# Designed miniproteins, single chains, continued (3), part 36

Each design is a single chain, and the fold is of that chain. pLDDT is the mean over its residues in the fold that is shown.

## One batch from the design tools (miniprotein)

Design m9304
Fold by ESMFold2-Fast:
Structure m9304 (fold): chain A 51 residues (1-51)
Amino acid sequence: DKVIDYYVEKVKNAKNQKEIDQIISQARHVFLRKDDRDKILEAIEKVLKEL
């Protein structure tokens, strides 16, 4: 999914926690459906745990 990949890439390129929080906030606002939000948040969390 190109939209999920876009937000994951933004998180990987984030320089600090404030930028990460802002990206997560933007993703939550874009994905109005709970299932889509859960998927993007899970993908972001996995990336952060691997860094």
Scores: mean pLDDT 71

Design m9305
Fold by ESMFold2-Fast:
Structure m9305 (fold): chain A 52 residues (1-52)
Amino acid sequence: MREEIEREIEEAMKRMQALYVPEKSGEELTEPNINQKKVNEENLEKALKKLE
């Protein structure tokens, strides 16, 4: 349903935001962060595809 797709998009956006690390802070990059970002992007694109 459209509402469910919109929620999937919102959740994917929130998860992507949670992975944001300020470059200036010098936080270390880790493999899990890279993989999670890719998964979140794929989930977002999948939800957007369903919406259209």
Scores: mean pLDDT 63

Design m9306
Fold by ESMFold2-Fast:
Structure m9306 (fold): chain A 58 residues (1-58)
Amino acid sequence: DEEAALAAAGARGEAAYQANKPLMDEIHKKIDELEAQGKSTVEALGEAARWLQEKLAA
């Protein structure tokens, strides 16, 4: 059933989103912290990307 298959795909997508939500929340929090320090969005994004690379490399 196509509708059942779509519902199952949606459930898998939601589970993947929930599993990755803590990491996404950490990234957003880091960007917000950097912007609160007076950095531009571009600078905050670059710093957050570097922070994420360092975190994943450790």
Scores: mean pLDDT 73

Design m9307
Fold by ESMFold2-Fast:
Formats: structure tokens, sequence, C-alpha cells
Structure m9307 (fold): chain A 66 residues (1-66)
């Protein structure tokens, strides 16, 4: 079973989004609210490019709540 180039690209974008969410949580725990907000916004952008509307909305909500 081999993923298409487009499918691999989407999976990479989702993985990057997940990484930005993890970094945002770390910065948030350190009180670095502005940096955490930027990381959540980047995650939302990546999820949106991947077609993950739910992930993008959740990431935007995290950024908005800060």
Amino acid sequence: MKLSEEEIEREVLVALGDMYIALGKLFESQGKIEEAKELYEKAAELYEKAGDKEGAEEAREKAKEL
C-alpha cells in the first residue's frame, strides 16, 4: 500500500499542525501567551491546507482564547 504524493503531503501538513499545537501548549504552560497564540494560528493554517476543517477550527479557538 503506497500513498499518493498528495496524500503524503496532507499527512505531513497534519503532523506539522500537531507539532505546532504541542509547542503552543508548551509555550502556554510557560506563560508565553503571544508565542503560544502564534503557534496555534500556524497549526490552524496547516490543518486548513490539509483539508482538516475540524482541526483548523479547534486551533483557531485555542488562539482566540488567548
Scores: mean pLDDT 80

Design m9308
Fold by ESMFold2-Fast:
Structure m9308 (fold): chain A 63 residues (1-63)
Amino acid sequence: STIEEAIKAAEELIKKSIELGKKYSGFENIEVKITADEEKVTVEVTADGHKVTYIIPREVALS
């Protein structure tokens, strides 16, 4: 589905960005979790215990 393809693309870009950031920030443990529901796409990035959450409305994710 379109939203599943968008999620996979976002996950790939985020992982590449994390690899680049890891080179400069020194983070050793990085995890990315992407969850989608009927209203939103939630992207959680955890780096050495620091967590950042991005929430994208479904309508925006499909645009």
Scores: mean pLDDT 69

Design m9309
Fold by ESMFold2-Fast:
Structure m9309 (fold): chain A 64 residues (1-64)
Amino acid sequence: AAREYARKAAEAAARGDAAAAGEYAVLSWQHGGGTENNARAARAAAERGDAAAVASKFWDGYQA
């Protein structure tokens, strides 16, 4: 479910795992959570290793 992936993304970001956070953010979007723009921004942040940016971009417009 989208919310399960959202929780896993937040947990990964909290521990500094940018790659896992980005992957779970995209999975959350694919299951109906958030927006494509948020998923793209989270993926880009994960590629540069910025776990804080993954969390910030993923949270924008999701569970607000």
Scores: mean pLDDT 69

Design m9310
Fold by ESMFold2-Fast:
Structure m9310 (fold): chain A 71 residues (1-71)
Amino acid sequence: GDADIEEAEKLIDEAEKLLKEGKYEEASELAKKARELALKSSGDVSRAVGLALRAIGILVEAGLKSGKPPL
């Protein structure tokens, strides 16, 4: 498999768990790292785009719930 994609998936899963636990800053940091790994990948573009969108969703939700504006 694409190692960057596999790492990004693991980071997204952990970020989603942290988001559910109210750990918005930690979730945001993992989501940012996952997005960078997904965008760096040269393998499955559809899978990479899906992971990047999931990361953006986590960042937006964490931003809204932490009192930071999403824009």
Scores: mean pLDDT 78

Design m9311
Fold by ESMFold2-Fast:
Structure m9311 (fold): chain A 60 residues (1-60)
Amino acid sequence: SVDDLLDEMVSWLESRGEPEVAEQVRRVVESLKEQGVPDEDITQTLLDMRRQIERWLEER
């Protein structure tokens, strides 16, 4: 589910020392839910965000 993916992503970011990024991801998901965006599209957004954040962290 979206909530399971969000929780996994937040835990991953917190374990990487990026709690501010984790909070930003939570806010994005909550905003999309408030706007009525379908779960499938939110899932895709989370996966895309994860890939971009992984690349960003590898560049540090």
Scores: mean pLDDT 83

Design m9313
Fold by ESMFold2-Fast:
Structure m9313 (fold): chain A 73 residues (1-73)
Amino acid sequence: PVPLEERVVTVEVRASDNYEQIKEKLLAAADAALAASTGPARVFIEVKVHPDASGELALKAAMDAAAEVRARL
């Protein structure tokens, strides 16, 4: 078995972020982590939602971003 590289990327969600901005941040973070990997990699996106931000929008954007990344693989 080829060693699996694990990467953790942190994305912050602020009250000023709308759905498209949150999704764009998540996609950019995932794409950058995958591009930096030299072999098979598992990427964990840590989402830090500010207390004044919408957790509902963050969750929806994260689910949609994850689905889009999987569709590109």
Scores: mean pLDDT 76

Design m9314
Fold by ESMFold2-Fast:
Structure m9314 (fold): chain A 62 residues (1-62)
Amino acid sequence: AAAEGAARGRQAVEEALARGELTEAEAAALRAQAEAQGAANALAREQKLSVEEQRALAAALR
């Protein structure tokens, strides 16, 4: 439930790649972005961080 956005993003990238709509390099970059966002959200939830702290954490992971 918590990582829903990251999982959806990954699936969409794989579908586009399978259709030949994306290059391997573009798909890799988009997957890395989705993973970083998912990790930030999961950590923020566990630590009960404020919105401002969530934003700082997301920036640090990118």
Scores: mean pLDDT 64

Design m9315
Fold by ESMFold2-Fast:
Structure m9315 (fold): chain A 55 residues (1-55)
Amino acid sequence: DEAAKKLEEEKEKLQKELDEYLEKNPNISLEEIEKLVLEKVKKLEDLAEELGYRK
């Protein structure tokens, strides 16, 4: 539960940061958006592995 809560909070934080960045930078390319998303996904995967959610 604690680990799941921490992962969910980090996910929400990263998604909010991305949304705010996109609102401030409406002219960024789709490639840049995809790169930012992949970077955030990697951070979540690294955190999930650290918390024991490895497959």
Scores: mean pLDDT 76

Design m9316
Fold by ESMFold2-Fast:
Structure m9316 (fold): chain A 69 residues (1-69)
Amino acid sequence: DLQVRADALLIKAAVVYVESKRSGDYETGIKELEKIRKEAEELAAQGDPRARDVLEFVTEILKELKEKA
């Protein structure tokens, strides 16, 4: 189920974001979030509406972390 995969990516992205802010290791967080964004883009291309929400979330947190890196 593509939706379940998108939801799993959302949880993974949230965990990476929290870990990055807690540790201050924004470089590692950015690298992991870029991988998650690519996977979410692939799911969105397959027509999963949930993957679009994941892409929006990942894009926003990537922007924040890149400004702090």
Scores: mean pLDDT 81

Design m9317
Fold by ESMFold2-Fast:
Structure m9317 (fold): chain A 75 residues (1-75)
Amino acid sequence: SVREELAELRREVFELAQEAINKKADKSTLELIQKAFKAVDEARQALQNGDVEAARKAIETARKYIEEAKKKLES
C-alpha cells in the first residue's frame, strides 16, 4: 500500500541522515536529505487529504533526492 511505502521511505531517509552525520557529509548532501524529508512530509499530508496522485508524486520526488544523496555519500 502507499501508506506502507511511505513508512519504509521515512525509515530510509532517517537511516540516510544518520549515515550522513556519521560520515560528516557536506552541506549539499545534507540539503538533499532535508529535501527528501520535506517530500516525505508532503506525501503524508497528501494521503491525509485523500490525494493519492499528489502522494505518489511526492514519493517519487523523495526517492530522487535519496538516490542523489546516496551517490554523494559514496564519493
Scores: mean pLDDT 86

Design m9318
Fold by ESMFold2-Fast:
Structure m9318 (fold): chain A 73 residues (1-73)
Amino acid sequence: MSAEELIKKGEEYLKKGDYKKAAEYYEKAIEVGEGRLKAQALANLSKAYHGLGDWEKAEKYVEEASRIIAELG
């Protein structure tokens, strides 16, 4: 499964309110994705952790996403 497909699966679970499964798919997307796709997966993982009530992890992952986007110009 590609990074795009994994992000899409994560978004599907996020819409259903299944934040745990959404996070699992976004974590897989981060493992296989690069550049903008990895940043997108990190930003979406942040949203999933916010839904789980883990705002510290949510903040960490949005910061990582922002760093990657800054690196890309």
Scores: mean pLDDT 86

Design m9319
Fold by ESMFold2-Fast:
Structure m9319 (fold): chain A 73 residues (1-73)
Amino acid sequence: MSEQQARKEIQEAIEVAMEALKKAKTLEEINRAIGLILRAIGVGLDLDWGLISPQQAAKEAQKIKQEAQQLLK
Protein backbone atom coordinates (compact mmCIF):
# COMPACT_ATOMS: atom_id res chain seq x y z
CA MET A 1 0.00 0.00 0.00
CA SER A 2 1.32 3.47 -0.88
CA GLU A 3 1.98 6.18 1.72
CA GLN A 4 -0.27 8.44 -0.40
CA GLN A 5 -3.18 5.98 -0.07
CA ALA A 6 -2.62 5.70 3.71
CA ARG A 7 -2.67 9.50 4.07
CA LYS A 8 -5.93 9.62 2.08
CA GLU A 9 -7.50 7.04 4.46
CA ILE A 10 -6.38 9.12 7.47
CA GLN A 11 -7.84 12.30 5.93
CA GLU A 12 -11.15 10.53 5.24
CA ALA A 13 -11.26 9.23 8.83
CA ILE A 14 -10.76 12.77 10.17
CA GLU A 15 -13.45 14.15 7.82
CA VAL A 16 -16.03 11.52 8.88
CA ALA A 17 -15.20 12.07 12.58
CA MET A 18 -15.61 15.85 12.10
CA GLU A 19 -19.04 15.25 10.50
CA ALA A 20 -19.94 13.08 13.52
CA LEU A 21 -18.88 15.96 15.79
CA LYS A 22 -21.05 18.45 13.81
CA LYS A 23 -24.10 16.15 14.11
CA ALA A 24 -23.49 15.21 17.77
CA LYS A 25 -26.46 15.95 20.06
CA THR A 26 -25.09 14.68 23.40
CA LEU A 27 -21.91 15.30 25.38
CA GLU A 28 -21.03 11.58 25.03
CA GLU A 29 -21.30 11.80 21.22
CA ILE A 30 -19.16 14.97 21.22
CA ASN A 31 -16.48 13.29 23.38
CA ARG A 32 -16.45 10.15 21.18
CA ALA A 33 -16.14 12.21 17.97
CA ILE A 34 -13.28 14.30 19.42
CA GLY A 35 -11.54 11.09 20.56
CA LEU A 36 -11.76 9.66 17.02
CA ILE A 37 -10.33 12.87 15.51
CA LEU A 38 -7.38 12.73 17.95
CA ARG A 39 -6.80 9.02 17.20
CA ALA A 40 -6.72 9.72 13.45
CA ILE A 41 -4.24 12.59 13.95
CA GLY A 42 -2.10 10.23 16.08
CA VAL A 43 -2.05 7.65 13.26
CA GLY A 44 -0.88 10.38 10.87
CA LEU A 45 1.92 11.40 13.25
CA ASP A 46 3.02 7.75 13.70
CA LEU A 47 3.18 7.42 9.91
CA ASP A 48 5.16 10.70 9.54
CA TRP A 49 7.67 9.54 12.18
CA GLY A 50 8.02 6.07 10.61
CA LEU A 51 6.59 4.31 13.69
CA ILE A 52 4.05 2.38 11.60
CA SER A 53 3.88 1.20 7.98
CA PRO A 54 1.52 2.78 5.41
CA GLN A 55 -0.48 -0.48 5.42
CA GLN A 56 -0.88 -0.39 9.23
CA ALA A 57 -1.79 3.33 9.13
CA ALA A 58 -4.50 2.68 6.49
CA LYS A 59 -5.98 -0.21 8.54
CA GLU A 60 -6.12 1.90 11.71
CA ALA A 61 -7.63 4.84 9.78
CA GLN A 62 -10.30 2.53 8.30
CA LYS A 63 -11.23 1.31 11.82
CA ILE A 64 -11.52 4.93 13.04
CA LYS A 65 -13.62 5.84 9.98
CA GLN A 66 -15.96 2.87 10.64
CA GLU A 67 -16.44 3.94 14.29
CA ALA A 68 -17.14 7.53 13.17
CA GLN A 69 -19.69 6.30 10.59
CA GLN A 70 -21.53 4.44 13.38
CA LEU A 71 -21.86 7.76 15.28
CA LEU A 72 -23.48 9.38 12.20
CA LYS A 73 -26.44 6.94 12.21
Scores: mean pLDDT 85

Design m9320
Fold by ESMFold2-Fast:
Structure m9320 (fold): chain A 62 residues (1-62)
Amino acid sequence: LKKGEIVEAKYDIISDNPDLLSLKKGEKVKVLEVFDNGFVKVKSLVTGKEGLVPTSNLKVVG
């Protein structure tokens, strides 16, 4: 994953943490920042919300 990339959720992601973003399977997100701790900051292209998602929960499309 890299900044500016469009990726999608592999499955439904539900989080009770306000810093983490909940996503639906197949929801497309733009990568804003990649961290070295296994998380990325993304913006949902569906809802416009921003938050952190585990990198393992995202799939590169193309």
Scores: mean pLDDT 80

Design m9321
Fold by ESMFold2-Fast:
Structure m9321 (fold): chain A 62 residues (1-62)
Amino acid sequence: MSESFLRTLGALAAQEMVKENLPATEEQARKVITRLAKESGIKLSEEDLEEAARIALEFLAS
């Protein structure tokens, strides 16, 4: 995936995590990202999933 796409996916995941009042953990970020990717018809590699989860946590830390 492109870096811009993973950043967008991470930001959307962070927004959903705040909306659902989920803990700011890698486990929850990976879960939300997997759901969002599935809803969008996108298959993520393990590496892309890990990177998007890290980006989501960075947004939550800001």
Scores: mean pLDDT 81

Design m9322
Fold by ESMFold2-Fast:
Structure m9322 (fold): chain A 98 residues (1-98)
Amino acid sequence: MKTLPKGAAIKFDFRAGKIITYKEGETVEASEDDVVKVATAENAVEAAAELAEEAARTGGNVVLVFKSDAEREAALAAIKAASAQTIADMVARVAAGR
């Protein structure tokens, strides 16, 4: 189990098929197989897509860490706006790679 620094975060749990959010100041716990990246609201969609490919290879989940709750909320809105189809395709690709 890998402990991340305190911060706002979004975790894509591909095994459960869900997105988990962590508020600023919470400690995010990640497994050794999880792929972790510091992201911004502007690059969150691209970062999630790229890391989903690496997560498929490692069998882990994707964790994006943000500098603040505001950045995390903006990133989550951008991810949801990208489309339900894009998120579904990302989840399906990771599941198929396991």
Scores: mean pLDDT 70

Design m9323
Fold by ESMFold2-Fast:
Structure m9323 (fold): chain A 57 residues (1-57)
Amino acid sequence: MLARAVKDVPETAPFMAGLKKGDVVEILKEYSNGMVLVKNLKTGKEGYVGKSLLEEI
């Protein structure tokens, strides 16, 4: 499933996804706590981000 970042997300920890507003990601796994594991299609890196920061496309 593809989604885009609705705002800039700073990389505050190594396991967190750093994103820029408009970055397209692939959602790999969703968690019950509101976090998602994503792959940034621009960088190829995987990391965690809050689902509320993404918009499905």
Scores: mean pLDDT 76

Design m9324
Fold by ESMFold2-Fast:
Structure m9324 (fold): chain A 139 residues (1-139)
Amino acid sequence: SPNINSLLQNAEQSLDQAERAVEAAERHVFELGDVSAGIGAFLAASSSFSTLSSYASDLRNQMYDASPSDRVKARDKASSLLSRLQELTRRAEEVGRRLRELAEKDPQLKDLALSAIDLLLRNASLALQYLSDLVSVAS
């Protein structure tokens, strides 16, 4: 259906945005040692994960009345997005460890970095849960 296709495209675009934000965080943190820019990139990734969770939730709700072909399409796409999000979360955890180390000498930056890391990991975990639920319901 047009609605399911649109939601699947929007979910993928949200993950693409999150991947670009994590890539920016990797550059700022690993290459430049820029804590403030790293925090900003983590907040951007967190927003994209939240958006992904919303689209995954909407897709899950539409599965109750979806055609068998739309369910297969949603399951296959959600499975692909789960694999990508799992690897992206691993990369974000690695960047987060370095971001924490760089911020350690400044109490204000350390608190901001810890908050940004916690927010990102919570939003990533939530997105993984919603995508996993979508795969289960669409199966």
Scores: mean pLDDT 91

Design m9325
Fold by ESMFold2-Fast:
Parts: structure tokens; C-alpha cells; sequence
Structure m9325 (fold): chain A 60 residues (1-60)
């Protein structure tokens, strides 16, 4: 399993990201704590690639 953390000072952006992830990866485990969104998925290269792209958008 792979775990990704997305951080944003805007909680609404984190909620939007969570909803997008649920739509694309229904088996993903999602947790929002404060300004952090944690996503856990199986070791699926496609899912990992999607999450890395999304994380990059928030890490910049």
C-alpha cells in the first residue's frame, strides 16, 4: 500500500481534492486532519501516478 499527504491552508481545496479522489479511486482510504489530507491506496501504478500529480499541484 502507498500513502500520500496533501497539504493546503484552504480546507475547501482539501475537500475538493478528497471528492475528486473518491470519484477516481473508490477503494482509497481518505482522512482529513487539520490542513492535511492523507490518502492510502493499493500499490497500483495508475493510482500512484494520479496521486503524485495531485500532490505536486499542492506542494508548489
Amino acid sequence: MATFTIRSSDVRKLIGAALRIIGDLPEAEIRIEGDELTVTVADDPEAIALLRELQAEFSD
Scores: mean pLDDT 77

Design m9326
Fold by ESMFold2-Fast:
Structure m9326 (fold): chain A 55 residues (1-55)
Amino acid sequence: SSLLDGVARGLAESYGLSLEEAREIVEKAVEEHINNSNFTLVVNRANELAKEKAK
């Protein structure tokens, strides 16, 4: 899961979130798309959730 950890770190840095919050967002995005086998959709969803959380 080093790839997902990288996404979480990137979201935390880009949106000023804590690393814990960024990890929760990535986990939620994966859960929503777990059966799609489409990593791009997971990343796009994680970015949307991170933007909302950064408010």
Scores: mean pLDDT 77

Design m9327
Fold by ESMFold2-Fast:
Structure m9327 (fold): chain A 81 residues (1-81)
Amino acid sequence: MASREEIEAEIDRVFLTLQARIAAENGDVEKVEEILERLKALPGVTDEDVAWAYRIAAEAAERAGHQEVADFLRKKLEELE
């Protein structure tokens, strides 16, 4: 069974991904970058997890009308492949 610390890290991964989406919907690109850097620093996070978070954030920004934020996040996603 996972340790308490491992369970908390998994909860943090999900929570940070959702926070990045919300920040992107608000057009707060600096907040999105901060949250995604925190996500990258968590144990067990893969490049695929990070790419998924960028994709969700970019889609959320575009839906909210923040096209420049969406374009910025898509460029970051391309760098991660």
Scores: mean pLDDT 79

Design m9328
Fold by ESMFold2-Fast:
Structure m9328 (fold): chain A 90 residues (1-90)
Amino acid sequence: AIDNLVKADIYLSQKKYDEAIKWAEKAIEESPPGSLIQATAYFLLGIAYYEKGDVEKAKEYFQKALDIARRINDTELVEFAEKKLEELEK
């Protein structure tokens, strides 16, 4: 799961958004429901879909990341996801 997140992040940095989506989705499948790994993977999916121009999917995934981050009290991920959602409303 963590290795899949690292791959997703590397592909995002290379602007290989379809590969980033693939590895983030694998991280979600292989992680416990509601985990930090799952929340981070949803956040990376939000970035990838936004960069591909799919604003509605980006919002959906940032919201999923935010919902998990709030439940696990990850204040940094809450702030990042809220900021991304606010930026997409402008």
Scores: mean pLDDT 85

Design m9329
Fold by ESMFold2-Fast:
Structure m9329 (fold): chain A 75 residues (1-75)
Amino acid sequence: KELKEKFLSELEELRERLKETTDLFELIGLILRVIGLEIELEKNKDLLSEEEYEELKKKLEELLEEVRARFRSLP
């Protein structure tokens, strides 16, 4: 429960920061943080249920697509 809530909170924080980002270097920093969350999720996979892992993985993939869309929309 606590671990899943932590990941969900971090994903939402990154998504909010993505909405505010207009600088390429800040966007790159966000990408690196998303990759860090992927590594942390994989490291803690055995502490999560299969359903929890799949839910978090899906949300993380959705965030990555939002990052890609934001990258394409930069002036």
Scores: mean pLDDT 77

Design m9330
Fold by ESMFold2-Fast:
Structure m9330 (fold): chain A 87 residues (1-87)
Amino acid sequence: AAEEIRKLADELEKESGDSPLARGAAQTLRNAADAFEKGDYSKAASYLVAASILVTGAYLQGDEETARKGAEAVRRASALLDEAIAK
């Protein structure tokens, strides 16, 4: 789960790295992966919320492609976290 979240962050940064909001979201996803790996699920969840706020910022700035890719990365990371907590 943590490695998959880091991979999602790397993919987001590679595809949208020209956007400061995309880079911020990618770094926040890496922070979520680190917290998750340490078993701090509440901190991991708070970082996912922070990444979602950065993605919303991209929508508000009219960067629809960055917003779409960022939203997908956050959704996939959230699903990985939920699946790991449920097991």
Scores: mean pLDDT 80

Design m9331
Fold by ESMFold2-Fast:
Structure m9331 (fold): chain A 77 residues (1-77)
Amino acid sequence: SSAELRAIALEMAKRLEEFVEEAKAAGKKISGEELEALRRELLAEAAKRYNLTPEQVAQLDAALTTYERALLAEQEA
C-alpha cells in the first residue's frame, strides 16, 4: 500500500539523517558518494525485508534520492 511504502521511506530517511548527524557531531562532512552508498544498502535491505516489487523499490529510490539531495544541501548551509 502507499501508506506502507511511505512508512518504509520515512524510516530509511531517518537512518540517512542520523548518519549525517553523527558525522557532523564528529566534525566530519558526508560526501554524496557515501550517502548514495548508504541509500543503496538501505534499499536492498528494505526490498528483501518487505518483499518489495521492482516498481516499489524504484519509488523508494526516487523519494530517498530527493531526501539525500536535501541533506547534502543542508550541510552546505
Scores: mean pLDDT 84

Design m9332
Fold by ESMFold2-Fast:
Structure m9332 (fold): chain A 94 residues (1-94)
Amino acid sequence: SNEEKLNCIQNILKQKTSLNEEQITNLSQLFLILLCSENPYGGLLGEALETQDFSSLQEIGVPQNQINALQTFYNTYGKDKTISITQEIAQTCC
């Protein structure tokens, strides 16, 4: 279920990061939709993380609070760790 996937994503973020509850909640919603949906935007998310350009996520309607959570995650952990954790989430929770 989407609830089980969301709990999976939140648990990985809690284990791998020191992000606060609000950031984890917003980031988990973003990952659920972009990685674990029937028509995932995994490639678009991957490109955004590689380029540090999140404008494409805004264009497809990702809420600003979720983009802000992703930006905080990226700025705190850097590119390689952000991508590594995102890949672990996709493989484990989706």
Scores: mean pLDDT 84

Design m9333
Fold by ESMFold2-Fast:
Structure m9333 (fold): chain A 66 residues (1-66)
Amino acid sequence: HHMEELKKKREEAKKLIQEADDFVHQGAREARALYEQSPERAREVARRIGEKVDEMNKKAEELEKS
């Protein structure tokens, strides 16, 4: 059972990494489009994306180390 739990954690970590990658790419396109209308809003969106991606990557690292 311990091996199955470890596999699930590693699969969850890989899923988080993929979600973070998708999130940053989608957010970057949205921020870029928004930048022409409102540079301030675009910077706010980019900052929030960075914070979210950092959180997801840290969570994935914790899962991988388990």
Scores: mean pLDDT 79

Design m9334
Fold by ESMFold2-Fast:
Structure m9334 (fold): chain A 94 residues (1-94)
Amino acid sequence: SLLEEAKEHLEKAREALSKEPPDIEEALEHLKKAVEIAKKLLEEGKYEEAMKILEEVIRLLEELLKLEPKNEEALKLLMEAGSLFLEAAVELVL
């Protein structure tokens, strides 16, 4: 399922960030894949599942940005994930 695929990418992103030194590039690659899956879930009307993925993406991007505060790719992905989370939340109320 898309949710299981997203969870695998989130786990790989966590593993990349836990390396010594942290593998920022690998973490970003997996976080981008999780965001792509969240977009597909939103298109399918699976708002609660998309929100769960996006919450974890945001948390992991915040951890990444503590390591590299000026990482433009991570900042851009964080803004995108936040926007998608708000979109999903609005659809659940309507």
Scores: mean pLDDT 90

Design m9335
Fold by ESMFold2-Fast:
Structure m9335 (fold): chain A 75 residues (1-75)
Amino acid sequence: EEGEIGLEIRKVLNGELDPADLSDEAVKALRAAIAGLESQIANPEEVGLSPEQVANLRATLDRLRQILAEAEAAR
């Protein structure tokens, strides 16, 4: 499902793409990914996440939120 849109987001995470250059579709997918991660972090015991996994997801979420903010500021 990540396909080309997921690749764009991954390139931004790797410093290979500027957040301002994300497509509208990638920004929409990024918002959906953030919402999904927030839901998982809100109920970690239900999905069987360890404290280490929750910490890793929170770090990922913070990074994705920063990328989204930068992409939206550029529009």
Scores: mean pLDDT 76

Design m9336
Fold by ESMFold2-Fast:
Structure m9336 (fold): chain A 80 residues (1-80)
Amino acid sequence: KIIVITDLAGNKFELDTNKLSKEEVIKKMTEYFKKNYNLTEELATKIAEKILEEALKSSEEKVEFDMEDIKKIVEEVLAK
């Protein structure tokens, strides 16, 4: 599976879960959110884990997340 995160400017960040371990995918997404959105390690990691969980539940080979999708995930993480 390929995970694609698209920011508000249309820039895409892609991760291939067939080439990367689950831990590497989570780590790379965590670093992306820390660097680009100034999130804490804890919050960025929880968002990364939730994105991976949702991507793995999808029947699609390429799973895309835009900023509205990410916002919903952030709201779910903060509500827990």
Scores: mean pLDDT 80

Design m9337
Fold by ESMFold2-Fast:
Structure m9337 (fold): chain A 120 residues (1-120)
Amino acid sequence: KAKEYLLKGEYEKAIEELEKVEEKNAEIYKLLGAAYLLNGDYEKAIEAFELAANLDPDDAEIWMFLGIAYALKGDYEKAKKYIDKALEIDPDNEAIKKAKELIEKKDKEGLKELLLEVIR
């Protein structure tokens, strides 16, 4: 349901649906972070991804999303730190490798497109 709103560009509706979930797991916080990111709420996105990372620290995708969030905020040093952490967990992950390339190029639009591709 929330993923459908995200893919349609209805970010506010995705946020509303995800916020209604009383018992939030790492996946819900990942989707909430993605919704905030795409809506331009970078600080709230970072907070949601940090909560996801606390619940599931071995999920390389969460660390990749933190890297993307910091890159979109313009903090490329933190973006590199978190993308490197994601690669330590899953070094063969093609999405994380692509995220690292896009961060190095400072390609914010490419990072948003990759985020939508990953949550699909």
Scores: mean pLDDT 86

Design m9338
Fold by ESMFold2-Fast:
Structure m9338 (fold): chain A 79 residues (1-79)
Amino acid sequence: SKREEATKRLRQGMNDLARTARELVTALEAASPQEAQAFRQAVGNRVTEATGSNVEDAMKGIEATTEEARAALAAVRAR
């Protein structure tokens, strides 16, 4: 159905966002392993909680975590 296709596309988008977040977290890990672990757990929790129709909420959570991780990485690199 069109709804099932839309949900599948959203899940793919969520997985792509999670991949980008994890790449940023990996870059942060060498300088701040504790912060990197916290962000990695946050992304993992969002992906795990994403069942059925709540995928959009999970995507928003991953985007927010990605922005926080990007800010943390920038702060580390500014040292």
Scores: mean pLDDT 78

Design m9339
Fold by ESMFold2-Fast:
Structure m9339 (fold): chain A 72 residues (1-72)
Amino acid sequence: REPSEEARRFEALVRELVGDSTTLTPAQLREIARALGLEVSDEDIEAAMDEDGLISVHSAAALLSRKALESR
């Protein structure tokens, strides 16, 4: 729940890639993860989606940060 320095760094990166958007699509998150060399599953993406089926920049950054830590 507390934002790590790494999560903040990923949030800044995601914001640079999506511009002024506060949310991104599952396809955009998969593309960003692939560019970073991180593996995200459909289940990871679904867990990060809100009620509208979109992923907030904060949720995307948190997921990418978590996956970076899990990847060793």
Scores: mean pLDDT 74

Design m9340
Fold by ESMFold2-Fast:
Structure m9340 (fold): chain A 66 residues (1-66)
Amino acid sequence: AEEYYQKGLEAFKAGDLETAAKYFEKAIELDPNYIEAYENLGKVLLAMGRYEEAQKVGEKAKEIFP
């Protein structure tokens, strides 16, 4: 989980939003309790204009982290 999260941060800093989203999604897949990955995935999706997907990520996070 941590490795993919770090790769996501690197891609995000490089402006590769699509790659960043994929790495954050992978981090969540491996560790569904990775709060920071949900937050950054939401930010990346919003930056890409993928609003429905960003909303679903937020809803999922609320289920796991009340």
Scores: mean pLDDT 80

